# Designed miniproteins, single chains, continued (2), part 92

Each design is a single chain, and the fold is of that chain. pLDDT is the mean over its residues in the fold that is shown.

## One batch from the design tools (miniprotein)

Design m7184
Fold by ESMFold2-Fast:
Structure m7184 (fold): chain A 66 residues (1-66)
Amino acid sequence: DEVIEFIRRQREIAGLEPRSDEEIRAEIEELARGIREAGLEARVEELLAAEPDEEVRRVLRAIYEI
């Protein structure tokens, strides 16, 4: 999906090893869990409001299902 494609694209640009969609999804789920456990939801809302890059905002929204 859009978030997985974005992360795949960023990894490709950075010259990192390719990852499957399943591996990327697992990494996204782990990140989302860590943010929720740390109580950073309000901070993510603030970052979304301040972020000028629509693609980055889209990824953050998808992680949080906002």
Scores: mean pLDDT 67

Design m7185
Fold by ESMFold2-Fast:
Structure m7185 (fold): chain A 99 residues (1-99)
Amino acid sequence: MSPREQALAKLRALLGQIFELHDQAVEAKAAGDMEKLKELLKKIKEKIEEFLELVEKYNITDPKLLEVAKLLEKAIELIEKGDYEGALKVLEELRKLLS
């Protein structure tokens, strides 16, 4: 497998992990568990940062992956602002883009 193919596989794995954490975050919010929600959003942010670092390192120019990266950057901005509901909505838009 080429280095670029390995990078693309890692990006797909990171997206899967982000979506699994997103499902858990939505459940935590519905349960009113704000401490768990904050911890899950912190983990989501860490996975998004790993995704964005790989896009930059391997100079990924795929238009769809660049759209994904922009939505992920918006999700980080909202998490840092404490707009957790906005962050969850952006991640829902990301799922719809990839469907």
Scores: mean pLDDT 86

Design m7186
Fold by ESMFold2-Fast:
Structure m7186 (fold): chain A 67 residues (1-67)
Amino acid sequence: DAEREALRRIVETYTGRKPESDEELRALFDEWIDEELKKNPASPETEAQREKVRELRRAEIDRTLAE
């Protein structure tokens, strides 16, 4: 699936690791988001919005991997 492959490529590009499984893909994606937040801390308001984006992305990943 093109969406799944695109997600894998994004994760591989930013983490330097190629996911071998859907579970690894989720783990690497979570690590990538956490590292980005760590490098560029935001205001409380921005952080709350960023957390909502994480939830939406997690749901989208689950949808993509279920295909």
Scores: mean pLDDT 68

Design m7187
Fold by ESMFold2-Fast:
Structure m7187 (fold): chain A 79 residues (1-79)
Amino acid sequence: ELKKLAKLGDFYVSLISLYDPERAARLRRELSEAYTKNDIERMKKLVEEAKKLADEVLKRSNLTPEQRAEIEALIKELE
């Protein structure tokens, strides 16, 4: 579960880094700290925050319906 949360968080942070590298770096650091402490509740909250930011980035990216569906499929595989 912890490894799954780390992979999902890394995916969302990677999306955010294309548009807001400073915020992505902060989230990556916080995720790493929570992972090291085995803080599953903190990991869940950070992943939720990263997901919201990634959703906002995707909304602003002018993606085609096909491109959006591909990204949604990748997210589903990680969840």
Scores: mean pLDDT 74

Design m7188
Fold by ESMFold2-Fast:
Structure m7188 (fold): chain A 67 residues (1-67)
Amino acid sequence: GAAELQAALDAARAGNATAAAVGAHELRKLGYISEEAADRAVAAGVAGDAAGAATHLEQALKSVLEQ
């Protein structure tokens, strides 16, 4: 849920691109975030772009929190 998305975002913000990519992939598998958002976060994380992964995960979290 939101806690798992927040954990992936926190990892990305800490510069852990690999953990961000793994988290985004799991959130996609669970259907919690859109396929598009997950694919962008995973692609950034796999490329070692932790800041890019954080940006995509922040947009996904914002969408989830806007009731």
Scores: mean pLDDT 79

Design m7189
Fold by ESMFold2-Fast:
Structure m7189 (fold): chain A 70 residues (1-70)
Amino acid sequence: GPTPEQGQLWKDFADALKKYNAKPELVAFYYLQAALGGAVTIDEVEKALREAGYSDEFIEEVRKYLEKLR
């Protein structure tokens, strides 16, 4: 289940993806395995991206791709 340590892990992952200028589709794809396995929720992905400094527009695009894949 979600813990503070898991939240930090998701943020660190978001920071890494931002460094490589990953597009919303690619960010969603990398979170897909964890989301399908129930290890992360869409809300937790949004929080991690927001804490990593992604724009609200970018975060909404990632959310749409994650929702579409359910």
Scores: mean pLDDT 73

Design m7190
Fold by ESMFold2-Fast:
Structure m7190 (fold): chain A 89 residues (1-89)
Amino acid sequence: PEADRLAREAAAAFAAGDWERAQELANQALVLDPDNRSALGLLAAVTAAELVDKGEKERAKALVDLLREAFPDDPLTQRAADAVLARLA
């Protein structure tokens, strides 16, 4: 489906460090499918990455831990969460 394609493109933008583009693509996916789990998880991962950038590392880690718990079966969200954890280490 188109929403899943947009979510995959959002994940690729996130992996490239383009958080603004990742957020834009994830929002487009949610316009087509409001319950798209990958898009929801990627938006939360963008928020966690922004918290790292602001130096709020404890809040970023707490959000990543919640993402791993809430989206355990979503590979795109799990990879984005892992990328945020790598930025914390």
Scores: mean pLDDT 84

Design m7191
Fold by ESMFold2-Fast:
Structure m7191 (fold): chain A 77 residues (1-77)
Amino acid sequence: SLEEAGRLAEEGVRALVAKDFDTALRHFLEAVELLLEEGRRDLAIQLLEFAIELFRDLNAPEEVIERLEAELERVKE
């Protein structure tokens, strides 16, 4: 559901602020999958672009950022 996707994205932001990058990545990827199931590819792309910027701003490991970028490329195909 869109509500569940929003909840997971919010939990992702909380984990990211706590510097728990692996947990944040998992929550954002789960939120993206739910948005895709709801047919909201537009929101999935926006969420991934937002997450990539936020992870970079918080100096996340490059490997984690590359995982998000790979998912964005997959969704955009």
Scores: mean pLDDT 88

Design m7192
Fold by ESMFold2-Fast:
Structure m7192 (fold): chain A 69 residues (1-69)
Amino acid sequence: MEKLKEFIEKYFPENREAVLKIAETMKKEGFSDEEILEFFKLEYEAQKNIDTDPEKAREYAKKISELLK
């Protein structure tokens, strides 16, 4: 969990509490810390590319959707 908290603090500082709540919910639903970290990495990359490379942002969004199913 500490590794997840450090990632959230660094890359989602404005939404830290909300993102932490999402992580706790995912962990309760059976996702591992590594799986949750992968989701947040994909989310960060999607946000990073949304204005500069919308096609790449869509691919990251699809990966997130596939992992959540």
Scores: mean pLDDT 74

Design m7193
Fold by ESMFold2-Fast:
Structure m7193 (fold): chain A 78 residues (1-78)
Amino acid sequence: GHHLEEARRHLERALKSEDPTEKIRHYIEAIDLAADHPEELRRLREVIREEMEKTEDPVLQLALAVLLTVIDRLLRRL
């Protein structure tokens, strides 16, 4: 649906962004739009986990870790 298409656009923008603040904003929007879609949440979790493991920015790493916790909580509700 439209929400999944927008979630995927925000994920693409997060991946292309070099600015940590813009990157995190787009990840948050993707997660919010995918909140009722477990398969999309699992894809977001995998992408965010990979970026968290590859980043050397400790602030970005912490922010991504928090987002993974949010995704895990959403998946437990579904």
Scores: mean pLDDT 87

Design m7194
Fold by ESMFold2-Fast:
Structure m7194 (fold): chain A 94 residues (1-94)
Amino acid sequence: SAMDEANAVLEETIRRLRELAESADAALRTLIGLIVGELRKMIEEKASLEDIIKALENAVKYLASVARTPVAREVVRVLEETLERLKEILEKSK
């Protein structure tokens, strides 16, 4: 299903974010933890793909405005790639 494909993408994103957290400063590690926690909650509560996309768009907008380090920019890139993949899944499911 589209949601099974989306959940697989999100699990990969969570893995990549956790790897980036190991190289992040304390503030960025806290933000990554909050994003991972929200994504896990949305998966467990079976949030709609549209709600997940909206949450990720908000996270990207915020992080892009404050990203000053290479690690922070890489977090933004991972989230933008995830957002593109989820939007493709949503379009194919229509």
Scores: mean pLDDT 87

Design m7195
Fold by ESMFold2-Fast:
Structure m7195 (fold): chain A 63 residues (1-63)
Amino acid sequence: MSERLREALEKAESLAESSPVFAAHALADIAREAQRLGDEELAERALRSLEKMGFTELAREVR
């Protein structure tokens, strides 16, 4: 897993309560990048965070 991509994921997760729409789009971008890199664990973590936030349709679009 890329260290910088993991740090971006953690930052996006921390923004979920204060800026949910921004956090959701950041998580979607992180999931797509992780998929391109073959980092299935990071991609799944980002998608699960999206689903927990209620952005299930966005998570489905990225899968």
Scores: mean pLDDT 79

Design m7196
Fold by ESMFold2-Fast:
Structure m7196 (fold): chain A 104 residues (1-104)
Amino acid sequence: AVPGTYEAGAVYELIDGEERFDAWADRDTPAMREALQRAVEKARELYEKLKEIAKKHPDVTWVRAGAVVVLDEEGRVIAETEFYALFDANGNVLEAKEAELPEP
């Protein structure tokens, strides 16, 4: 973490048919609540797409999808990123990506 920056993020996982969800925010401000909602929506959209892909690839046993929004002290968005990884039953990475999202 860089000093003077604050993070809101969300991760969805599907591990051997069990769904998991985690979400966090470094601060409780109106801007951070908005960033958290955005991160949750982005992570959910990515997760749903990856679940559909995983149905066509029986070797995929673990799906992980997330999004993170980073704000400065004034509540300005500094960075938005999405990430995913698909794993087989042995924990090998089949596909992974991290990408910065365009600012709204």
Scores: mean pLDDT 80

Design m7197
Fold by ESMFold2-Fast:
Structure m7197 (fold): chain A 63 residues (1-63)
Amino acid sequence: SFAETVATVVLRGLLESGVPRDEAERLANLVKEELSKLPEDSSSAERGLAVTQAIQRFREELR
C-alpha cells in the first residue's frame, strides 16, 4: 500500500541519517498510521500534509 511504501522509505532515510532504530521505527509507524486514516480517494496534498504533521509531532517529542 502507499502507506507501507512511504513508511518504509521514511524508516530507511532516518536510519541512514543516524536516527536511533527505536525512534526511526516510531516515526515510520506514525506516518503509516496517519496515512492509513485517510480515505482511499485522498489527494496527494492531503497525504503530504499527513506525513508533515506526523514528522512535526515527532520532532516536538524529541525536545
Scores: mean pLDDT 77

Design m7198
Fold by ESMFold2-Fast:
Structure m7198 (fold): chain A 68 residues (1-68)
Amino acid sequence: SATEAIDNGAVRTVTLVSESGGSREVGEEEIRRAAARYPEHAEEIAAAMRKALDQTQAELERQAAAQA
């Protein structure tokens, strides 16, 4: 489904941002570009990508806790 493909896109965007080490704000622009590709599902795309970003935030917090 489109939502599943979008979730993969969001995860990749966050992964690339983490790998480069700094541009997490780029996630918003990537969400916007993904929504432009599927205008009928723009709101679903934004919601799915936000959820993927929340999951990545939790993972980063978990990794930080392991350092403590």
Scores: mean pLDDT 57

Design m7199
Fold by ESMFold2-Fast:
Structure m7199 (fold): chain A 90 residues (1-90)
Amino acid sequence: SLEEFAEKILEKVAEVARKHLSPETADRFIAELREEVERAIKEGKSLDEIVADVQRTIARLAREHPEISVETAREIVKAVQDVADEYKKK
């Protein structure tokens, strides 16, 4: 389900964020992504649209939080894409 997909994305993003960011920044990052994913699902967006929205949110958060390096942002984007690829193999 899209709900399971959302949960997996948030879990993988949380793993990467908590390795590289302060707890406060990681929690804020995860909270904003959760809100975006929940909103997209309620709007009836497709899996591809949800992935695009999440990637845009990651890029925005990286700009707003200078402690998020370009390398960390790319690792988070890759984690999201890996989850999406696994889910699409159904």
Scores: mean pLDDT 80

Design m7200
Fold by ESMFold2-Fast:
Structure m7200 (fold): chain A 68 residues (1-68)
Amino acid sequence: SARDERRAMASAVLDLVMERARERKLSWEQFRAMAARAMEYVAEHADTLSREELLAGVERLMDEFEAE
């Protein structure tokens, strides 16, 4: 169902952000900022991009966030 797909997507995105935050030892503030940007990206593009494209976009967004 669409609800199960949205929940699975949100879970996958959160797992990526949490893994990146753990590996890079991000502060709580940095984690929250990165998670917020990732979830906004997913909300903006969920209707136009595939699951694979959304996850790739989140990874790119996290790389760009870390470069700041």
Scores: mean pLDDT 82

Design m7201
Fold by ESMFold2-Fast:
Structure m7201 (fold): chain A 60 residues (1-60)
Amino acid sequence: DPEGLPLGLFIPADTPESEREKKIEEFAKRLEDTLVERGVLTPEQARAVAEQLKADLKAM
């Protein structure tokens, strides 16, 4: 397991659901900003990816 900070979203299994949702939304926002800053995606595309990621993570 490589030390992946800040490579991903880390949420402990014992985290309360309300705090988990907040962390997911914060992570998605940071991901959107990073994708735009790096020129990987347009703001519209980055937003779509972030929304999909939030939906997938909240469904887990």
Scores: mean pLDDT 70

Design m7202
Fold by ESMFold2-Fast:
Structure m7202 (fold): chain A 63 residues (1-63)
Amino acid sequence: MSSEERAEELAERMRAGDLSVPPSATQADVTLGAARYGEREGASPEEVERALTIMNEQVRALR
């Protein structure tokens, strides 16, 4: 499995509610929460950063 595929899976899990952040969370709060979540799931910091990018892009694309 490529790091890109792992990042996509991680982003989907975070979006599905595995990441416990309130709806009013700042970008910094989301970043910190994702870093902690990634550590628990065994993801590298680079995979977590990529997953955050994917998740943010998916949220922006929602219409």
Scores: mean pLDDT 67

Design m7203
Fold by ESMFold2-Fast:
Structure m7203 (fold): chain A 81 residues (1-81)
Amino acid sequence: SELEEARKLAEETKKEIEELFEKAIKEETDPQRIKQLKSAKETLLKEIDEVLEKLEAGEISVQEARLQLQALLQLAKKEIE
C-alpha cells in the first residue's frame, strides 16, 4: 500500500540521515561543530518521527509526507557541509 511505502521511505530516510551525520561527526575535529552536528541529527530524526505521526493520524497525505521527508533529507545534506 502507499501508506506502507511511505513508512518504509521514512525509515530509509532516518537511516540515511543517521549515516550522513555519523560520517560527518567522525570526520569533524572541532568540538563545537561536533556538538552542533549531534543536535541537528537529533532534531531531524525527531522531525521524521513527527511526519510519520501526522501520516498515521491522517493529518497529512502520503504525497505530503514524501515531500516533507525529501525536504528533511536535503536539509540534512546542507547541515553536514
Scores: mean pLDDT 88

Design m7204
Fold by ESMFold2-Fast:
Structure m7204 (fold): chain A 91 residues (1-91)
Amino acid sequence: MSTVNINIKEYNPTRSAGLGISATYIPKEGKYHISVVITDESGKLLVQKSADVSDGETVTLNLEIEGYKVTKINTSLPDSIKLNINVEVFN
């Protein structure tokens, strides 16, 4: 089981945003390609980050957003990935 940790720092959050997380398995490399996006309520892209994680390993993605708070989370992850999300708010 691979682990994905997502840390989000929200600065001066006034508007709503959605967090999308997806993973694609690359069998020849024993890796998952992790894609993370934050979009506003109209679907406009605010932040995008990606990372690879090997089978059985852990990856951490740190995201920062200004003026938005994550109010919706949508995931497309296999059962072999454990997801942890931590949000810190700064005014």
Scores: mean pLDDT 87

Design m7205
Fold by ESMFold2-Fast:
Structure m7205 (fold): chain A 85 residues (1-85)
Amino acid sequence: VVGREADLVARELEEAGVLTFTFDRDGNLVAVGSVTPDQAARLIAAIENGDAEALLAVAREAGVPEEVLRRAEERVAAYRRALQA
């Protein structure tokens, strides 16, 4: 079961136009953008594991602007707070 927090991060990255997460013709989740094969594999693993922190770490390594990463972190924090309220 994938965590919703990782989906929120992936959506923020897509909305910013820096990365796209989609399915290839074989049904495998892939990351499209200025990423190495290793970075793409790590991004996919983070999404499949629902690990928002791992996803953000790889995105930062891939050169995603810090403003986009900070916005994604704030969205995850707001979601966590809403679940507690």
Scores: mean pLDDT 76

Design m7206
Fold by ESMFold2-Fast:
Structure m7206 (fold): chain A 65 residues (1-65)
Amino acid sequence: DDEKIEEGARLIAEGKYAEGGALLAEVASKNPSEEGRKELAKKVGEVLEKLGAKNAGEGAKEGGS
């Protein structure tokens, strides 16, 4: 379920690895196929991209590094 994937990715982005990892593991366990793994990875990446759209911080920061 992509709702759990999105929530799990968001939790991981916030540093809540235990909760985020548990949600992602549950989704992976229910659909442990190559297709399920590809879909999980794609949706996790999409959520992280969305979260990084306004707060990229990749490379060097000019101020708060």
Scores: mean pLDDT 69

Design m7207
Fold by ESMFold2-Fast:
Structure m7207 (fold): chain A 73 residues (1-73)
Amino acid sequence: MSSRDVARAVLIAVEVARATPDREEAVRRAGELAKERLGEQAEPLARASATAYFDQPEAVDALVALLRPTVET
């Protein structure tokens, strides 16, 4: 995966986690959506990122703020 695709997988996962109160459902949806948009390699990264958001939401929000400009032009 490119570094941009890595950032996009993280951003997709966090967006899904914010919208989905159930942790297991959020992790599942994040993985599926990332796989659909970025390919099979993005699924485990998105699942890990969604899990991290539920464990450390403030730290992940800070990371998202840093990563967002790298994928949006």
Scores: mean pLDDT 79

Design m7208
Fold by ESMFold2-Fast:
Structure m7208 (fold): chain A 90 residues (1-90)
Amino acid sequence: SMKEKLFEEAINLLNEATTESDIKKAKELIKKALKLLKEAGLSKDVIKLYEQAGKLILEAKEEKDPMEREILVGVAHLMLGVARLVFKKL
C-alpha cells in the first residue's frame, strides 16, 4: 500500500541518517523521515517514539566518547525496531 511505501522510505532515511557523517545532512534526513511518517498516518504517540530515536541519532554524532556513541546508536536502533513491530500490528 502507499502507507507501507511511505513508512519503508522513512525507515530507510532514518537508517541513512545513522551512517551520514555530515550532521546537517543527517538532520535533514531525519526531518524528511518524520514528515513521511506523518503522511503515512502514524499516531502522534508513535511519531514521538521516532522523534526520540532521531534525537538519539543526532546526539550520537555529537558524542566524543566512542562507547557512549555506540550505546546511543544501539538504543536508537532498538526504538526503531520496536516501533516497526508496533506499526505492523496496527
Scores: mean pLDDT 82

Design m7209
Fold by ESMFold2-Fast:
Structure m7209 (fold): chain A 69 residues (1-69)
Amino acid sequence: VTLTDEDKQKIRDFVNLTKLPPRSLVGAAVELVLGKKVPEGTTSKEVMAKYPEITQQIKLFLDELEASQ
């Protein structure tokens, strides 16, 4: 599983909506991208544990967004 341009746009829109530091939003961004691909009630921590590669891609993207502020 890879982070798509569509997923990146969803993360950008979410960051802009919340006005919070992008790096504080890792768990929420993971749920935004992967929330419908996991069983209902799965925590962000459990999702991150099952999908470490895409979690790392999301963290790197959020770091880039924070650096761009």
Scores: mean pLDDT 74

Design m7210
Fold by ESMFold2-Fast:
Structure m7210 (fold): chain A 68 residues (1-68)
Amino acid sequence: PEELLKLLKELEKRAKSKEEQEHIKELKNRIKQADEMQKQGKDEEAQQVYDGLKTEAQLLLNVLDKEK
């Protein structure tokens, strides 16, 4: 969760377009869903969702870095 939140902060700093901002909002919504899974005791399922979101956020950061 901490690494994913750091990635989201970097994405928010680099996001310039409305499409990028909408993608970040979708990632935040999925994090909230994973948080609910953790509250239900589905720690393994929540961890898989967080890992997937981290990968997606990292890929988006890599795309934004290449726009320099």
Scores: mean pLDDT 77

Design m7211
Fold by ESMFold2-Fast:
Structure m7211 (fold): chain A 97 residues (1-97)
Amino acid sequence: MEEEKKELEEEFDAAVDALLNPSEETRALLAQAAASPTDEEAVELAVEAFSLHSEKAARFLRRVVEAEKSGDGEMIEFVNELVEKKAAEVQAELAKK
């Protein structure tokens, strides 16, 4: 589990970078994903958007989708912890300005 958590943390950092510094193509695909009428189409577009930025970012999203489909509560909880920690770091950085 520890090795998997480290890999997931690296993949999560790549996914965050894709959201903070996206290319024009990645931004366009993420916007299409957000506007998609089905969760399946939204996920496919989001994975494609992340893969254009980084394969690690795409792997993170695929792991999250697989965990949601399989009901892997431990993986989902760990992902939520990573999101909360990163959100707190971003808020702290913005507060310093």
Scores: mean pLDDT 76

Design m7212
Fold by ESMFold2-Fast:
Structure m7212 (fold): chain A 94 residues (1-94)
Amino acid sequence: MKEIEELEEKIRAELAAFAAKLQAEWEARYPSMNPEERERFELEMAIESGRRYLDALRRLAEAYRDVDPERAELLEKKAEELEEKIRELEEKLK
């Protein structure tokens, strides 16, 4: 479906731009960090990446709702599973 394909392309571009920004932060900051700072930074990056991907999954689930309800439900379930994993990472950051 063209509208969903356009949304997928937009989401992919947004996620790619975000990944490039995180890669630049990693390259700039990571080499001067001590082991504790690196561990914290890796967790922070994983959480932020997870949150962006969670948003993408929910946007796609909503778009599929009227055209493929089964796929929308599968995407929402994956979003719920990812949200739980993000919570586990956030607990490790404390």
Scores: mean pLDDT 83

Design m7213
Fold by ESMFold2-Fast:
Structure m7213 (fold): chain A 72 residues (1-72)
Amino acid sequence: DEVLARLRAALRAAHLGLSDEEARAVARIIEEQSRRTGVPVEELIARAVALLRTTAFASREDLLAALRRALG
């Protein structure tokens, strides 16, 4: 999965830790939003990384909801 691999590389470069399950869920959201909006995957990865750097989330559900909102 190219999107997941690119997301993982971006997370490592930013020194951000997500579980494998969280990373897969985020990659799926990026793919869905890119397909829906026409925004390039690389731009959505950058937006996701920026959000993860600046925001603490109480739960995985909160994280995924915030990402869907920020990327859509």
Scores: mean pLDDT 80

Design m7214
Fold by ESMFold2-Fast:
Structure m7214 (fold): chain A 100 residues (1-100)
Amino acid sequence: MKKIEIKVFVADGESLEEARKRLQEEMEKAAKDPDTYVAGVFASASTPEEAAKLARDHVKELAEEAQKKGYKRLVIGVSVTPEQKEVAEAVKKTAEELNK
């Protein structure tokens, strides 16, 4: 199957206002590229492990959707609290595995 390039931007932590602003600016720049599919990932569940699994599954679905629509790149924005660190790590790891 045709591989898609996946790039992940993460903003985490209560004091990371600059990181969140930079995330928004990078997502806006990505959205101007017609070959790039831009999406946000949010996952919530009763446990961090379940939330991480939902985030991983969502990244895979976004990659498949972007490929079907003919995009060459997928850019994912993730904004999480420190308590949701496992969600951000799951997104990054899934993107890394899909970029093989």
Scores: mean pLDDT 72

Design m7215
Fold by ESMFold2-Fast:
Structure m7215 (fold): chain A 68 residues (1-68)
Amino acid sequence: MAPKKLSVEEAKELVERQLKFVYKYTKGNKELIEKIAEQIRKQLVSWGVDEETAEKIVKEALEKVLKE
C-alpha cells in the first residue's frame, strides 16, 4: 500500500531513516546503498511524489548517510 497524502517533509524523514538503516545493515557498502537509494527514489515517484522532488530528497539523504 502506497502512503496517501505523503508530504515532502514526511518523505524526506522516511528516506533518511531508511537509508541510515540500510547503511548499518550493509556495513557502509556504498554501491549497495546507492542501488537501494535509486529503488527508494522510484518508490517515492510511485507514491505520487514528483520525480524532481524525489530525486532531490534521495540525493540529500544519501549524501548525509554516506558522510556518517
Scores: mean pLDDT 76

Design m7216
Fold by ESMFold2-Fast:
Structure m7216 (fold): chain A 93 residues (1-93)
Amino acid sequence: SIEEKLEKAIEVLREATAEAERLGDSELASLLRGQLKNFEKLLEDPNVSELDFEMALGSLLVHLSVEHLYTEDPRVRALLDETADRLQEILDS
């Protein structure tokens, strides 16, 4: 269901935010917190559609790809790659 996909995406974002903070990337952590809040709002909306989820996820994946282009820290790059892969698996489920 769309609710299950949103819950999984929220878990991925929560974990990614904590890891970004642990790595000291405050800018990435801030971006991920903003995305987490957006997905939490979608989960609270009783009229949320598959299109709303796909648009939010598409926007998030674009932001992650931009961050990947600007980062030179291999640990941050690995976090971005893992986060994108996990989100793609949720989309494909």
Scores: mean pLDDT 88

Design m7217
Fold by ESMFold2-Fast:
Structure m7217 (fold): chain A 72 residues (1-72)
Amino acid sequence: SSFEEALQKSDVDKIQEILAEIFEEVLAEAEKKGITDREEIKKKITEKFLERLKKEGLITDEQAEEAKKEIE
């Protein structure tokens, strides 16, 4: 997929840092709100991660929508 190609060509270290930041942010928010549903937490991580990748210019809007569809 074009999303996988974008990730292969991207800075893996930067992607890992973004994922770690999003993971910590979502877990902290889930704890604060009492969210324990694993699937809800995963969805929030995925949505925020893809949005952050778009903001940083690592993926396109089309690649983010493709990735969301593959995860659903």
Scores: mean pLDDT 75

Design m7218
Fold by ESMFold2-Fast:
Structure m7218 (fold): chain A 56 residues (1-56)
Amino acid sequence: EIKDLEKETNDLYADGKYLESSETSRKLSEVYKRKGDDDKSKKAEKLSKLLEQISR
């Protein structure tokens, strides 16, 4: 599941779909938080916010 979300986020980013990539990055942040990986969760959240700001 995590690996699939990472691939999806990267594929969307490569396709220039920054808003959709932001959404999958946010989902990754939530999954990492549940797993107890706070560092990866925070990085994914920051990426999501950055991608949301540069989209549309």
Scores: mean pLDDT 79

Design m7219
Fold by ESMFold2-Fast:
Structure m7219 (fold): chain A 68 residues (1-68)
Amino acid sequence: SVEDQIDQIVDDYERTHLTPEEVARFRALAERASAGDEEARRELERWLESHKPLIDEVGRKIQEVVDA
């Protein structure tokens, strides 16, 4: 399924480019931001910006799966 392929792309990215601690931090920030924590949202935005080239590559791969 498309969802399974997206999960695989995300897992490959996390395995290749992030430590387990960084993954946990990212997930914690995402959960807090989703709950309305503005500071967590700003930190998440800065984190995403600092990883932009890798995130753009992941996003491109996800878009290829969705468009297939």
Scores: mean pLDDT 72

